Designed miniproteins, single chains. Designs and how they scored, part 69

Each design is a single chain, and the fold is of that chain. pLDDT is the mean over its residues in the fold that is shown.

## One batch from the design tools (miniprotein)

Design m2403
Fold by ESMFold2-Fast:
Structure m2403 (fold): chain A 63 residues (1-63)
Amino acid sequence: SLSDILERLKQALEEYKRFLEWLKENYDEVIGKLLDEAVKASPEEQAFLLTQILGVRELLKEE
């Protein structure tokens, strides 16, 4: 039902907000892990992981 969809959207938004708060608190650890994984990865995977790092930066810049 529409009510179920709206409730799911509300839950997703709250989860997203909690994730952003966690990400702000753990930024250096997250970036460090992504960089460590990039060093070990194939060139294709490195490009993907670097895109994730840029995405994390943009998420925190927006908030």
Scores: mean pLDDT 78

Design m2404
Fold by ESMFold2-Fast:
Structure m2404 (fold): chain A 63 residues (1-63)
Amino acid sequence: GSARAVARRLIAEFPELFEGLSEEAVARAVAAGGLTLGQWLAMSPEERRALAEAVARLARLLQ
């Protein structure tokens, strides 16, 4: 689904933020945040990194 597509893009663009996290955990955090691939693609690089950091924090709490 859309959450898995966003999770794959986050891990590919910021692999250091998602070390030790499964794609499934990241996808669950993305889904919980309601983020779509379209919204991600419309973001600036700075907004993408800030969101990636927030998603990584949430994914670690959901493990």
Scores: mean pLDDT 83

Design m2405
Fold by ESMFold2-Fast:
Structure m2405 (fold): chain A 77 residues (1-77)
Amino acid sequence: SELEELKKKAREEAKRLSKTGDPKDREKLKELLKKILELDPNEAVKVAGDILNEYPSQALHDIVREVFSPYFRERTK
């Protein structure tokens, strides 16, 4: 499915980013996470959590925050 392909690509981009630190890998990961979030928010949260557990870094925390920040704002009353 599209969701499974996006999840696979997000994990691959997170792995690349952990090795390269390349801004292009950062933007690609951010776009992939946004797409997963649009299709299935629960699966997006799981993928983000898995990525942060596998590759704990400030850069990955910042990406997850930037992707999920608008979603969290909508949940704050």
Scores: mean pLDDT 78

Design m2406
Fold by ESMFold2-Fast:
Structure m2406 (fold): chain A 89 residues (1-89)
Amino acid sequence: GEAELLRELADRLDEAAKNKDKDEIVKVLEEQAKHYESLGKLKKAKEFRELAEEVRNSDEKKAALLAEIQAGLLYMEAAVLEIIERKEK
């Protein structure tokens, strides 16, 4: 479910960070913002768009670091969601 999607996004951010692919980092963050917007989570969508803009305006090293931090946060959120899903079944 949702946890799998968050892990996929985290994997993409981590890989983009390793490659210092600033454009891919921005794309992943903007895709996640659109996902939150589709769920009505407008504040969360705005936060991800603001992070994408910060990445766009950063050097490659800072952009990679921001992507690695965000990937870590997404992995943690996915782990929490899996625990919740397991308790509801």
Scores: mean pLDDT 82

Design m2407
Fold by ESMFold2-Fast:
Structure m2407 (fold): chain A 90 residues (1-90)
Amino acid sequence: MKEEEERAILYFKAWLVELARAAGNELSSSISEEERAELERAAEELARLPEEERLELIARGLAILAQKAGLNLSVEEARELLLRALEALK
């Protein structure tokens, strides 16, 4: 469970960093070398997955982070929010 949660969070962070990079920005300059390497690897793994599987993994990470922040967000709701955000960025 803990390892699965950490992996899902890693995939969400990797997606967010790539999204920021595509927009010409960097989210953090204080990321450790080890964390950056993990994020880059996770981003490469996400890029090789079908779109539906990528969205599911990213949505799981968002839902877990939201729950840790005291927000009630299901994986399904997280997926809907991500799809809305992606549409707004087109």
Scores: mean pLDDT 74

Design m2408
Fold by ESMFold2-Fast:
Structure m2408 (fold): chain A 71 residues (1-71)
Amino acid sequence: GIVEQAKKQIEESTEVIKKSLEDLKKSTTVEEITRAIGEILRAIGDRIDAALKLLKAGVSKEEVDELLTVK
């Protein structure tokens, strides 16, 4: 259902952000830096969209906050 799909989207977006932050640390050119930042921004957008879908579906703010917490 929509809740399961949104949870997976948060997990996938979190992994993209983690990977892209590591890519950013290793980036030495303006092109590499721009690409990494672009991937981070896109993943943040996907993560926000998924969180809003969960809230709209009746998932508690507390549960959504836990899903959004990077550990």
Scores: mean pLDDT 82

Design m2409
Fold by ESMFold2-Fast:
Structure m2409 (fold): chain A 87 residues (1-87)
Amino acid sequence: MMLEKLKETAKEARARSLELAPQGLTAAIHGGELVPVPATADQLRDLAKQAQRQLDAAKAAGASPDLLELMQLSVDMVQETADALEA
């Protein structure tokens, strides 16, 4: 399923982002591929807050459980990458 593939890609992106974090880079999913992108911890923390607000709005709108799980995974991944960039 699409969700399973997205979870797998997100895990790979997170692992690669953690490796790149000391260089001020993160791995972004672009067209199904992982692309190194410059990022700061502050930028990713802001993005995580925005993603969390979207997740809360989706819950209020009655989005599917599968979508909510994917959105939560995305929030967690961005927060972990931000923490790695600050290390």
Scores: mean pLDDT 74

Design m2410
Fold by ESMFold2-Fast:
Structure m2410 (fold): chain A 56 residues (1-56)
Amino acid sequence: DELRAEAQRLLEEAADFPLLKEAAQWLLDNYDRLSDAEFRAKLEGLREGLAILRSM
């Protein structure tokens, strides 16, 4: 699944940011409990957060 693969990549990219890593892991652990729209929205938010932290 593409969304799962993107979340796994985010988990790897967020390795230096413990809170984002934890959030990405939570998202993967709850994949089957979330709708695709909810998963996508949360993944996008985490990706935005990672971009902000990387720009600091």
Scores: mean pLDDT 80

Design m2411
Fold by ESMFold2-Fast:
Structure m2411 (fold): chain A 60 residues (1-60)
Amino acid sequence: SMSKEVDRLIAALEKASEVSTLDEVKQIAASAVNTARSKKFPEEDLEKLKKKIEEILAKL
């Protein structure tokens, strides 16, 4: 399901935040959003992804 796909993207971002620089995480986050848009994720899943990106970046 697309909900499982968004959860996988979020998990990948969280793992990247542990080993990557802020700029690298920003690039990974931008790619994740572009992938979600290209795959036509529901608006709720896209907003969930964006909110989680903001939370991750705020901790870096």
Scores: mean pLDDT 82

Design m2412
Fold by ESMFold2-Fast:
Structure m2412 (fold): chain A 79 residues (1-79)
Amino acid sequence: SMEEVEKVAKELQELYFKLKEEGKSPEEIAKEVTEKAKEIIENSDDPAVKSMAITLTLIILKELGIPKEKRQEYYKELK
């Protein structure tokens, strides 16, 4: 549902902001956000929820300055 998609987007963004406030490195943030996205994907049968989790995670990884090759590795973990 749209409500579930919005909840997932909020959870990932709030985790991202929390880890930045805690002074985590871009690499640590990338790992934790990707692990959270993977949990969301594994626990949902909704294609829209899975798509949002993947898309938002990739946006966060790019904003963190994670190199394209490493972002592709994280993307493979989400499949």
Scores: mean pLDDT 87

Design m2413
Fold by ESMFold2-Fast:
Structure m2413 (fold): chain A 63 residues (1-63)
Amino acid sequence: HPSASEAAGLAAAHELLQLAAQGASREELVKTGDRAVASAAANGLDPAVVRAGVEAGLRKAGL
């Protein structure tokens, strides 16, 4: 089972893929990922783990 931080990273990855499917720009995808990592840090989650999920999502989106 994923930790809370791993679950947050996976959720961010799925959000990025949905936005990419809707035609979001590279800039918007990167900013959305950065906001997810910042939100994780503010909520006591591990930002490095969430960032790994964001990076995986960006790679799958073709970035």
Scores: mean pLDDT 84

Design m2414
Fold by ESMFold2-Fast:
Structure m2414 (fold): chain A 85 residues (1-85)
Amino acid sequence: SEAQAEVARRAMEEVVKRLSELTGAELTIRTTEVQGNRAYSALEIVLNGETHLVVMEIEVEDGEVVSVRLFGAPEALKEAVERLF
């Protein structure tokens, strides 16, 4: 479970990086909580001069991201998640 938690945390960092690169948004991880094979992060996102507080959930299986969900995110970021995952 500890090894799985570290994999989930690393996967969270990679998802944030890829979303930032695809959208041009500035994403800052404020908090991260890991529960088994899932990680939850509170993100501060600046997109087109607007600041959003978003919760991101990822699910990891065998070291790979199998699910990404954004709560409270603008549509452009949700579309980016669908394109990347």
Scores: mean pLDDT 80

Design m2415
Fold by ESMFold2-Fast:
Structure m2415 (fold): chain A 84 residues (1-84)
Amino acid sequence: GAAARRAELVERVGELARRAMEAIDEGEPLDEVLERLRKELEALGLSPDQIEALLAQLRQGILDFMSPDEMAEAVRRLLEELLA
């Protein structure tokens, strides 16, 4: 059903955001990590507006020194709001 598909999408996007933060913490260049994440979000069928909002959240979380788990939670919450 639609609720199960939404939950699966939210979990997948949260996992991608966690991996992106882990890559940044391991010293990967920010621009390369964000470009890879953008392509992964496009592959999941997210709209340009949704992708822009999620990437803005990731940039803000980096400035706020969020952990990978904190970023995954923030991104899941934001996507739930965008899908409502």
Scores: mean pLDDT 87

Design m2416
Fold by ESMFold2-Fast:
Structure m2416 (fold): chain A 61 residues (1-61)
Amino acid sequence: MLSPREAVREGVRSMASQLTDEQLASTIAAVKQLNPGLGRMLIDAARELGLDEAADLAEKL
């Protein structure tokens, strides 16, 4: 069973396989507006996966 942090990372990896960096960033930004803590975890997970463009864009939105 995955830890909550590992589950978030797997969720970001799954989204990244189907979304562009811009779409992923917009999705993360929307989550951040509703739940800032979860949004921060998604940005951190994106950076851990090397998705720096999406993470940087999500930080600005």
Scores: mean pLDDT 80

Design m2417
Fold by ESMFold2-Fast:
Structure m2417 (fold): chain A 67 residues (1-67)
Amino acid sequence: SIAEELKAYQAALEEFTARLNELMAKGDVQGMREFGDRLAAEFAAKSPALANTFRAQASTMLRGLTS
């Protein structure tokens, strides 16, 4: 259901933010990109509808933090 997908998305986004903060503290820009790409790919396999929104959000966060 959409509710289950939303809950999974929010949990993944929270983990994404925590991991990004770790990688930022280390200055690992390449690791941040790889992590974002991997999460987007995994979500595309599970929920194509949600994957588009997640991919856009992940891209925005990564570029915002590295730009």
Scores: mean pLDDT 67

Design m2418
Fold by ESMFold2-Fast:
Structure m2418 (fold): chain A 58 residues (1-58)
Amino acid sequence: LSEEEKELIEKALEYYRKAVLAAIDGASQEEVDALAKKAREYYEKLSEEGKKAFDEKL
């Protein structure tokens, strides 16, 4: 994986974890959806190999 791809994985994981924590803490659906959308945007920029690396870190 390139250095740029590793940064995208870290950003996708960061926002994914924020969305999960917000949901657990009882945040609004709007807030959770906004965080999940950001995570998805970073995830969709990943190659197939990058997506597999993301899935391994979940």
Scores: mean pLDDT 82

Design m2419
Fold by ESMFold2-Fast:
Order: structure tokens, then sequence, then C-alpha cells
Structure m2419 (fold): chain A 71 residues (1-71)
């Protein structure tokens, strides 16, 4: 289902963010932009709706913000 595909992409991104070593804000911002672009491209290829792609991007931003708050 589209929901399962969104969750799979989010799980993969969450693992990448947890493994990410952020030594500077610019490094973190660059990595985040790359992860969002990759996830959005994958979601588009899977035929997810605009609403689902937007939700995916927002959830990725939330995960990244939570990572930054712990540093």
Amino acid sequence: SPQEQVQKILEEVRKKIEELKINSRSEGDAAFKRLVAEAVAKARELGLSREQIQQLAMEIAKIYDEKLDKI
C-alpha cells in the first residue's frame, strides 16, 4: 500500500539520519537536502500522491530537527 511504502522510506531515512555525523550546520543542511531529494524522487517513482510526498518531506524534516535538538 502507499502507506507501507511511505513507512519503508521513512525507516530508511531515519537510519541514515541516525548514522549521520554532523560536524557543522552547513554539512548537516547539505546532507538533509540530499536525503529529502532522494526520498521525494523515490516516492514519485512509486507513484505516491502529492499529499503523500508532502507528508513524507515533513516527517523527514521532523526527524532531522529532533536529531539537531540532541546535539
Scores: mean pLDDT 79

Design m2420
Fold by ESMFold2-Fast:
Structure m2420 (fold): chain A 71 residues (1-71)
Amino acid sequence: SSREELERKRRELAREIVEKLEEAAKKLAEELKKKIEEGEITEENVKMLFLSLSFLTGSDEKAREEVEKLL
């Protein structure tokens, strides 16, 4: 029973974390889109976007290095 309760609590916590990550990602995307439209996009903004995408998708480390060379 204690293991079943732990599994339920783990699923509930995972849902909460996923929802918070989704909201944070949407806010960051909106802020960066605004900067692009305003012509205020910086090398640091592009780098942060790429790092965030790589973290979420498990993207190729070599692809990251190639992008960083262009900045």
Scores: mean pLDDT 73

Design m2421
Fold by ESMFold2-Fast:
Structure m2421 (fold): chain A 88 residues (1-88)
Amino acid sequence: GPEKIAPLTDEQKEKLLEIVRVIKELVGDQIDPATLVGIVLRAVAYAVEGDFDKAVEEAINHLRYLAEQGRIDPELAEKAIEEIEKIK
């Protein structure tokens, strides 16, 4: 059958949920709900592959992208990234 990558650990799953909470609390007021869901779904795509590091990297990169587009406050994006890096 097709090779299956090992699933995320329970600790990694809890860290991803905490990352989602941080994004919602720090930048949720700056973005529409569809944009927030988009950030989560991008991270989840890598998480399904068992790649925790890429899931986190994708969330961080998308927050930077939204800040560069003027869609979120760059200072709030940086605070969210700092909190995500502490959870990682």
Scores: mean pLDDT 74

Design m2422
Fold by ESMFold2-Fast:
Structure m2422 (fold): chain A 106 residues (1-106)
Amino acid sequence: MEKELVEKAKQLREGKLSLEERLELARRIAELGSEKLGLDEAMKEVVVHAFELRAEYIAREGHHFSVEQQIEYVEALRAEMERRGLLTPEEAAEIDEALAELRAEL
């Protein structure tokens, strides 16, 4: 699971993922929000783009997860990144903006 996410994160950063692949990645990221989160530097790259993947997921498939569940997932990832010292001020600002957009959808 994590090795697949790491490879998909690299492809996402390189702009090599199709919309369908990005939606599948967003779904897997959302599912992880209900389980124990393990973050390393590779998973950090996935997290930085989670809000972009969320937007694409909602546009096509987004009725499968509630906005509240998406908020809980993003908040949990942010907290874990901060706890591990992986969260830069720029990344924190981007995640906080994404959370504000999600909360506006409630």
Scores: mean pLDDT 60

Design m2423
Fold by ESMFold2-Fast:
Structure m2423 (fold): chain A 94 residues (1-94)
Amino acid sequence: SALDELREASERLDELLNDPSASLEEIKEQIDRLFELLARVMAESDAPAEVLRLALRSDVQVLKEKIAERYDEEDAKELEEYLERREAELLAQI
């Protein structure tokens, strides 16, 4: 269930990143949803903390690359800083 919700949230974020009508606020809300589900999945996982940290950093890096390709410099920076803040908050919980 949590993994299926995480997959759906990830797919929804990808759709928003490819939608020129999507607002930065909508994208940030979907990022928040994705990180809430990631926190839940990680809390329920038996994987070592270092494996979870590596997986999170890898997923965030892929999102940053998609943002950099899609958005102008100012919007990309705002979303990248938002992702970095959410990543740091979740990493502190692992």
Scores: mean pLDDT 85

Design m2424
Fold by ESMFold2-Fast:
Structure m2424 (fold): chain A 76 residues (1-76)
Amino acid sequence: SQSQQLQRQGMEQIRQLVQKNKDFDEKGLEELKEEFQKIVDELNKQDSAAAQKVQQTVNDVLQGMEYSLERVKKIK
């Protein structure tokens, strides 16, 4: 369906942003949050169900990135 295609496209955009920003710092993470939200907002204008699924993935990705950042800061 078109909804599944939009969801897949949004998921791929999130994945590409993560790949480009593997060495992210706190500022980079905040910038990524803004870019992820922009992707979700654009999807929501076209398909709210697809946007909701991508938002769920964004939340999971951001949680993982925040844990990774905290872990790196604790390693001396």
Scores: mean pLDDT 82

Design m2425
Fold by ESMFold2-Fast:
Structure m2425 (fold): chain A 94 residues (1-94)
Amino acid sequence: SMLEKFREEVAKHFKDEELIEKAVETFEGLLEVQELLRQRPEATDDPKVQALLQRMDALVGRMREAIANKDEETLQKVVDELNAVIEELKGLLA
């Protein structure tokens, strides 16, 4: 599955199992938001949705950089922030 492939990729760089699980949960949430947007593309007309999507994109970029740099502390912070944004987006898109 896509989730298992992502888990393996993160596990190459990090050994903290809790952090790996949080990153996988975050990736799952990103896939859910993408699917909701495909079902309701007009939701992007909402300024609140636009602002959250911009923040989500910035945090995804930071997550990729943290993984590339093997920066566990930054990855932990970014995952927590990204999960909060994902939950807000799901609430608006539901």
Scores: mean pLDDT 86

Design m2426
Fold by ESMFold2-Fast:
Structure m2426 (fold): chain A 86 residues (1-86)
Amino acid sequence: SERKKKAREILEKAKELAREVRANPDLSEEEQKKLEKELKETILKVWGDKRSPEELTEEELEKYVNEVLEILEPEQRKLLEEREAE
């Protein structure tokens, strides 16, 4: 499914950024905003939304994240189990 493929691409990017945050717990506010912008850019690009990351509201970002999680719920549960085992 193309929708599932797009959701996986967004999840992989979110996972990469989450790993970077975990590796660098002393990230500045500026660095955190950069990572958030990168996630927003990926979501917009993958979903075919032509807006700039700056135009994406916090509520719209949460909506897109929730849609990704609904599509990937079985895969997300597996990732959580793997994290708890480590």
Scores: mean pLDDT 71

Design m2427
Fold by ESMFold2-Fast:
Structure m2427 (fold): chain A 61 residues (1-61)
Amino acid sequence: SLDDIKASLEALARQLAASHSPELVVHVLTQLVRREESHLSPAEAEELRAWAERLLAEIRA
């Protein structure tokens, strides 16, 4: 489900953020979101993108 994808990606992003640069976390999360979008409906893809932009903004701050 979309919620399962979000939970998995957030857990990975936070794990990476604990030991790697924000730039690496942004790069990895962006690539993973792009791959997941190809398996989602247009509405789910838009929600995943919006969610990821919010998470990445927090990581980059």
Scores: mean pLDDT 82

Design m2428
Fold by ESMFold2-Fast:
Structure m2428 (fold): chain A 80 residues (1-80)
Amino acid sequence: TPSLDELQLELTRRVWAVLEESIRNGDSPEQAGRRVLEVLREFAARHPETGLEVVEDTSPAALANMQELLDYTAQQLAQR
């Protein structure tokens, strides 16, 4: 059985992978948000023991947070 820390690391890596793909594709915050939502839904389905609830949030605040994540991801990809 994976530890909670191992599951959090797996989820973090999967979210990072889709954010990187969104940057490569030139996705909007809305498109990136949909990719992240898909990863969260798939993770919750594979690990029901985590009790992860996946809620779609398209508020201006959520979209602003997604833009910040995309900007941060782009900065990380640009650094050596």
Scores: mean pLDDT 79

Design m2429
Fold by ESMFold2-Fast:
Structure m2429 (fold): chain A 90 residues (1-90)
Amino acid sequence: IEELEERLRRRAVEEARRAAAADPSLDPEEVEALAAEAADAAVEQARRAAREGKAAEVIASLEAELAAETDPAARELLALQRELVEALAA
């Protein structure tokens, strides 16, 4: 569980870092900080969903977002969020 949370945070920051490296108009520190904050929020939402018995509902929502998402990086982060909710609810 903790390993999966760490993986989600790491992947979010890595992707932000890649985006910043490809676009000189982006502030790398700001983009990485925002990505880390968003990842932390996603982890807390997953934990809350598991605690409240809403894991199935949240998983369905994430699967719908995955079906609509075309960006590979965003899809990877959504998939990790789904896996985290599944693991926490197990």
Scores: mean pLDDT 76

Design m2430
Fold by ESMFold2-Fast:
Structure m2430 (fold): chain A 90 residues (1-90)
Amino acid sequence: MLDEIIKLIEEAIKALEQGDVEKAKELALEAKRKAEELVKKHPHPLVEDALEEIEEAIRALEQGDVVGAIRELQAAKSLVEEAKREIEES
């Protein structure tokens, strides 16, 4: 679950770096869906914060703010990676 969300965020960032905004939006929406499912089954503050950052990234893309979207996706990735460390080391 967490690894899948991290991979989707990384692929979304890569798509934006390549100028493919539509692909990045699709990947971000899939990451959002998986994060929402995870929060419902296993609530965690860092995953909830990551979900908020993914939602901000999607809003930024809808407004044409690619730089803002990359920043929010990078923040979301860091939060999911931190959640994974806490869960796997517990």
Scores: mean pLDDT 84

Design m2431
Fold by ESMFold2-Fast:
Structure m2431 (fold): chain A 68 residues (1-68)
Amino acid sequence: SAEEKAVKAAEKLAEEHKDDEKIQGMALGVAASFRASKGDAVAALKEGLESTDNEAEKEVAKALLEGL
């Protein structure tokens, strides 16, 4: 399902970026918000994307947004 794909992608990105607190937060936020509401997950990712200047964080947020 889309939820399983989003959660799996978030887990993988969190595992690949263990030292990046913002990527960890985005991954956990996606998993939690998506289970509550897809709209809340999208809003959280957009806020994360707008609040970061880190290229890896932007790529992660964009990939998750396009997957939702």
Scores: mean pLDDT 68

Design m2432
Fold by ESMFold2-Fast:
Structure m2432 (fold): chain A 71 residues (1-71)
Amino acid sequence: VEDLIEEAKKAMEKKDVDSFTLYIQKVLEKLGFSPEQITATSLRAIGYALDGDEKALKEIIDELEELVKRK
């Protein structure tokens, strides 16, 4: 799971929206989120990436890292 978060960070730095979204989806699936929650988070991530909102993308990554540490 930590490896997937690192890959998401690299995709974010490369502005690779497709790879970033794929890695975020895989993390959420491993954490046991519902398909609806995964879809909602993926759409938000795509929107932030298209807007160039690096702060919002970083907040998504930070939230996932915190959730991984608690499980």
Scores: mean pLDDT 77

Design m2433
Fold by ESMFold2-Fast:
Structure m2433 (fold): chain A 73 residues (1-73)
Amino acid sequence: SELEDLVNEAVKKGIELVKEAKSVEEAIGAGLRGIGDLIQIALDYNRTLTDPVLSEGVKRISDALKEQLDKLG
């Protein structure tokens, strides 16, 4: 669906930025921006973050952020 495609694109972009982060501050900023993109998609499509596609997207960005923070110290 169009919603799934937009969410997958936003998640992919967010994860790429998180993985490219060279500091804790950059990683957090990238993760928050990615989640912000998902919030905007939720608002635009009259959905909540409890929507299965959106909630999975948040989880994937959060997992990538946690992994990158573990690597950075």
Scores: mean pLDDT 86

Design m2434
Fold by ESMFold2-Fast:
Order: structure tokens, then sequence, then C-alpha cells
Structure m2434 (fold): chain A 68 residues (1-68)
């Protein structure tokens, strides 16, 4: 297998993971807002934690792809 072809496939998978991460993060954020409509401060803190957790999951997925 040519290294260039593998790197191209990896790049495509990374882009797909990034798009999926953005969509899921948007959905999660909306869920938090819907759950705490009257408490903006609490919603903001929960959103910040959700973003941090999703970012860690994204980093881990990127490392899994890199190790392939």
Amino acid sequence: MLKRLLEQQLREELQKVREEWDRELGRETQGVLDRYPEDQERASREIARTIEERRKEFEERLRELERR
C-alpha cells in the first residue's frame, strides 16, 4: 500500500470525524439549553464541560486514527 494513499484516507477520516464532532457538539449544546432554559449561568457551565469532554473524545479518536 502506498503511504500517500493511506495518508489521504486518514485525512478524509479526520475530516469526517471533525464534521461529526461539530454536529454532535451542536446537538449536545442544544440539549443542555433545552434542559436549563431558565438558568443561563448553569447552562453555560454545562455547555463548557460538554465542549471539554467532547474535545477530549475527539483528541482520543484522532490518536486512534493516527495509530492505524
Scores: mean pLDDT 72

Design m2435
Fold by ESMFold2-Fast:
Structure m2435 (fold): chain A 108 residues (1-108)
Amino acid sequence: IEEKIEELIKKALELLEEAKKIYDNPKIREAIKLVKEDPYDIDKLKEAIGLLYDALSDPNLSKEAKEKLLRAAALLKVVIEILTNKPSEEEIEEALERAEKSVKDYLE
């Protein structure tokens, strides 16, 4: 479980750093900071997700940056699910598949 959380956090942080290069927003920077400070703190992860959704509300945000922010937020939501419900590996894979579909649907 710890290895899976670390993998998902690493992927989310990579996506956030890429989004920051395209669209440097203070909310993205704060979200990165919160995730780096304690990736096991559910309240900090929820706050980070909120900041990312606030950044996503910018109508001038590029589709590429939107996709990266949405994917990062989705991965952080899966981490919260793992920390809260301790799901099976199969349930984690299903959550990741739902996250990918949600991102695709949002970008349509």
Scores: mean pLDDT 81

Design m2436
Fold by ESMFold2-Fast:
Structure m2436 (fold): chain A 59 residues (1-59)
Amino acid sequence: MDLDRTIVIDALVRRRPDISRAELERMSDSQMAALLSAVGLLDPEFFREIVEESKRAKA
């Protein structure tokens, strides 16, 4: 999956206000993937929004 790191961080900040942007930016790709997977399990729409936003940014 081709996800822009910045778009993922922006979406996670909106969904997880308990995590600061700086913390998300410091996460490894592996840690970010795990968090994204956990959030997506609770909210499938969230993952779809990230993918769509990433594609729109390139269009």
Scores: mean pLDDT 70

Design m2437
Fold by ESMFold2-Fast:
Structure m2437 (fold): chain A 61 residues (1-61)
Amino acid sequence: MEAERRKQELLAEAERLKAEGDKLNDESIKQKGTIEGVKLAVQAGELYTKSLRLRREAEEL
């Protein structure tokens, strides 16, 4: 069913975004206490938020 395919696509995209966010979060920890570290942490948070949104979209299918 197309809804099941879309759900799998959304979950796969969410997983990729979470992995990218994890990389940025790790880098922000290495630069803890710097302006650049704060920027990386904010960007990681945005990716995590988008990942959660995609998971919610998948849940609604």
Scores: mean pLDDT 83

Design m2438
Fold by ESMFold2-Fast:
Structure m2438 (fold): chain A 86 residues (1-86)
Amino acid sequence: EIKKKIEELKEKKKEYEEELNKLKQELLENPDLPPEEREELLKRMLIVSAKLNYLTQAIKYLEKGDVKKAEEYLKLMEEDVKAIEK
């Protein structure tokens, strides 16, 4: 059960790492992006980076068997993402 949850979170982490790399590539390929579009890209990168950090912590605590602490990090991830999106 815990092992399956860890693998699911690791898969999401890989997806977010790929998304972050794509956003970085988009920024590099478009140096003359309008300020509004650049700000939106940077905001998306910040959101994905936050998700990666929280997923890393959640995985760490699940690997230790601390399900409650892992759930706390996943909840913080949702709260922080919502704050950045505003």
Scores: mean pLDDT 84

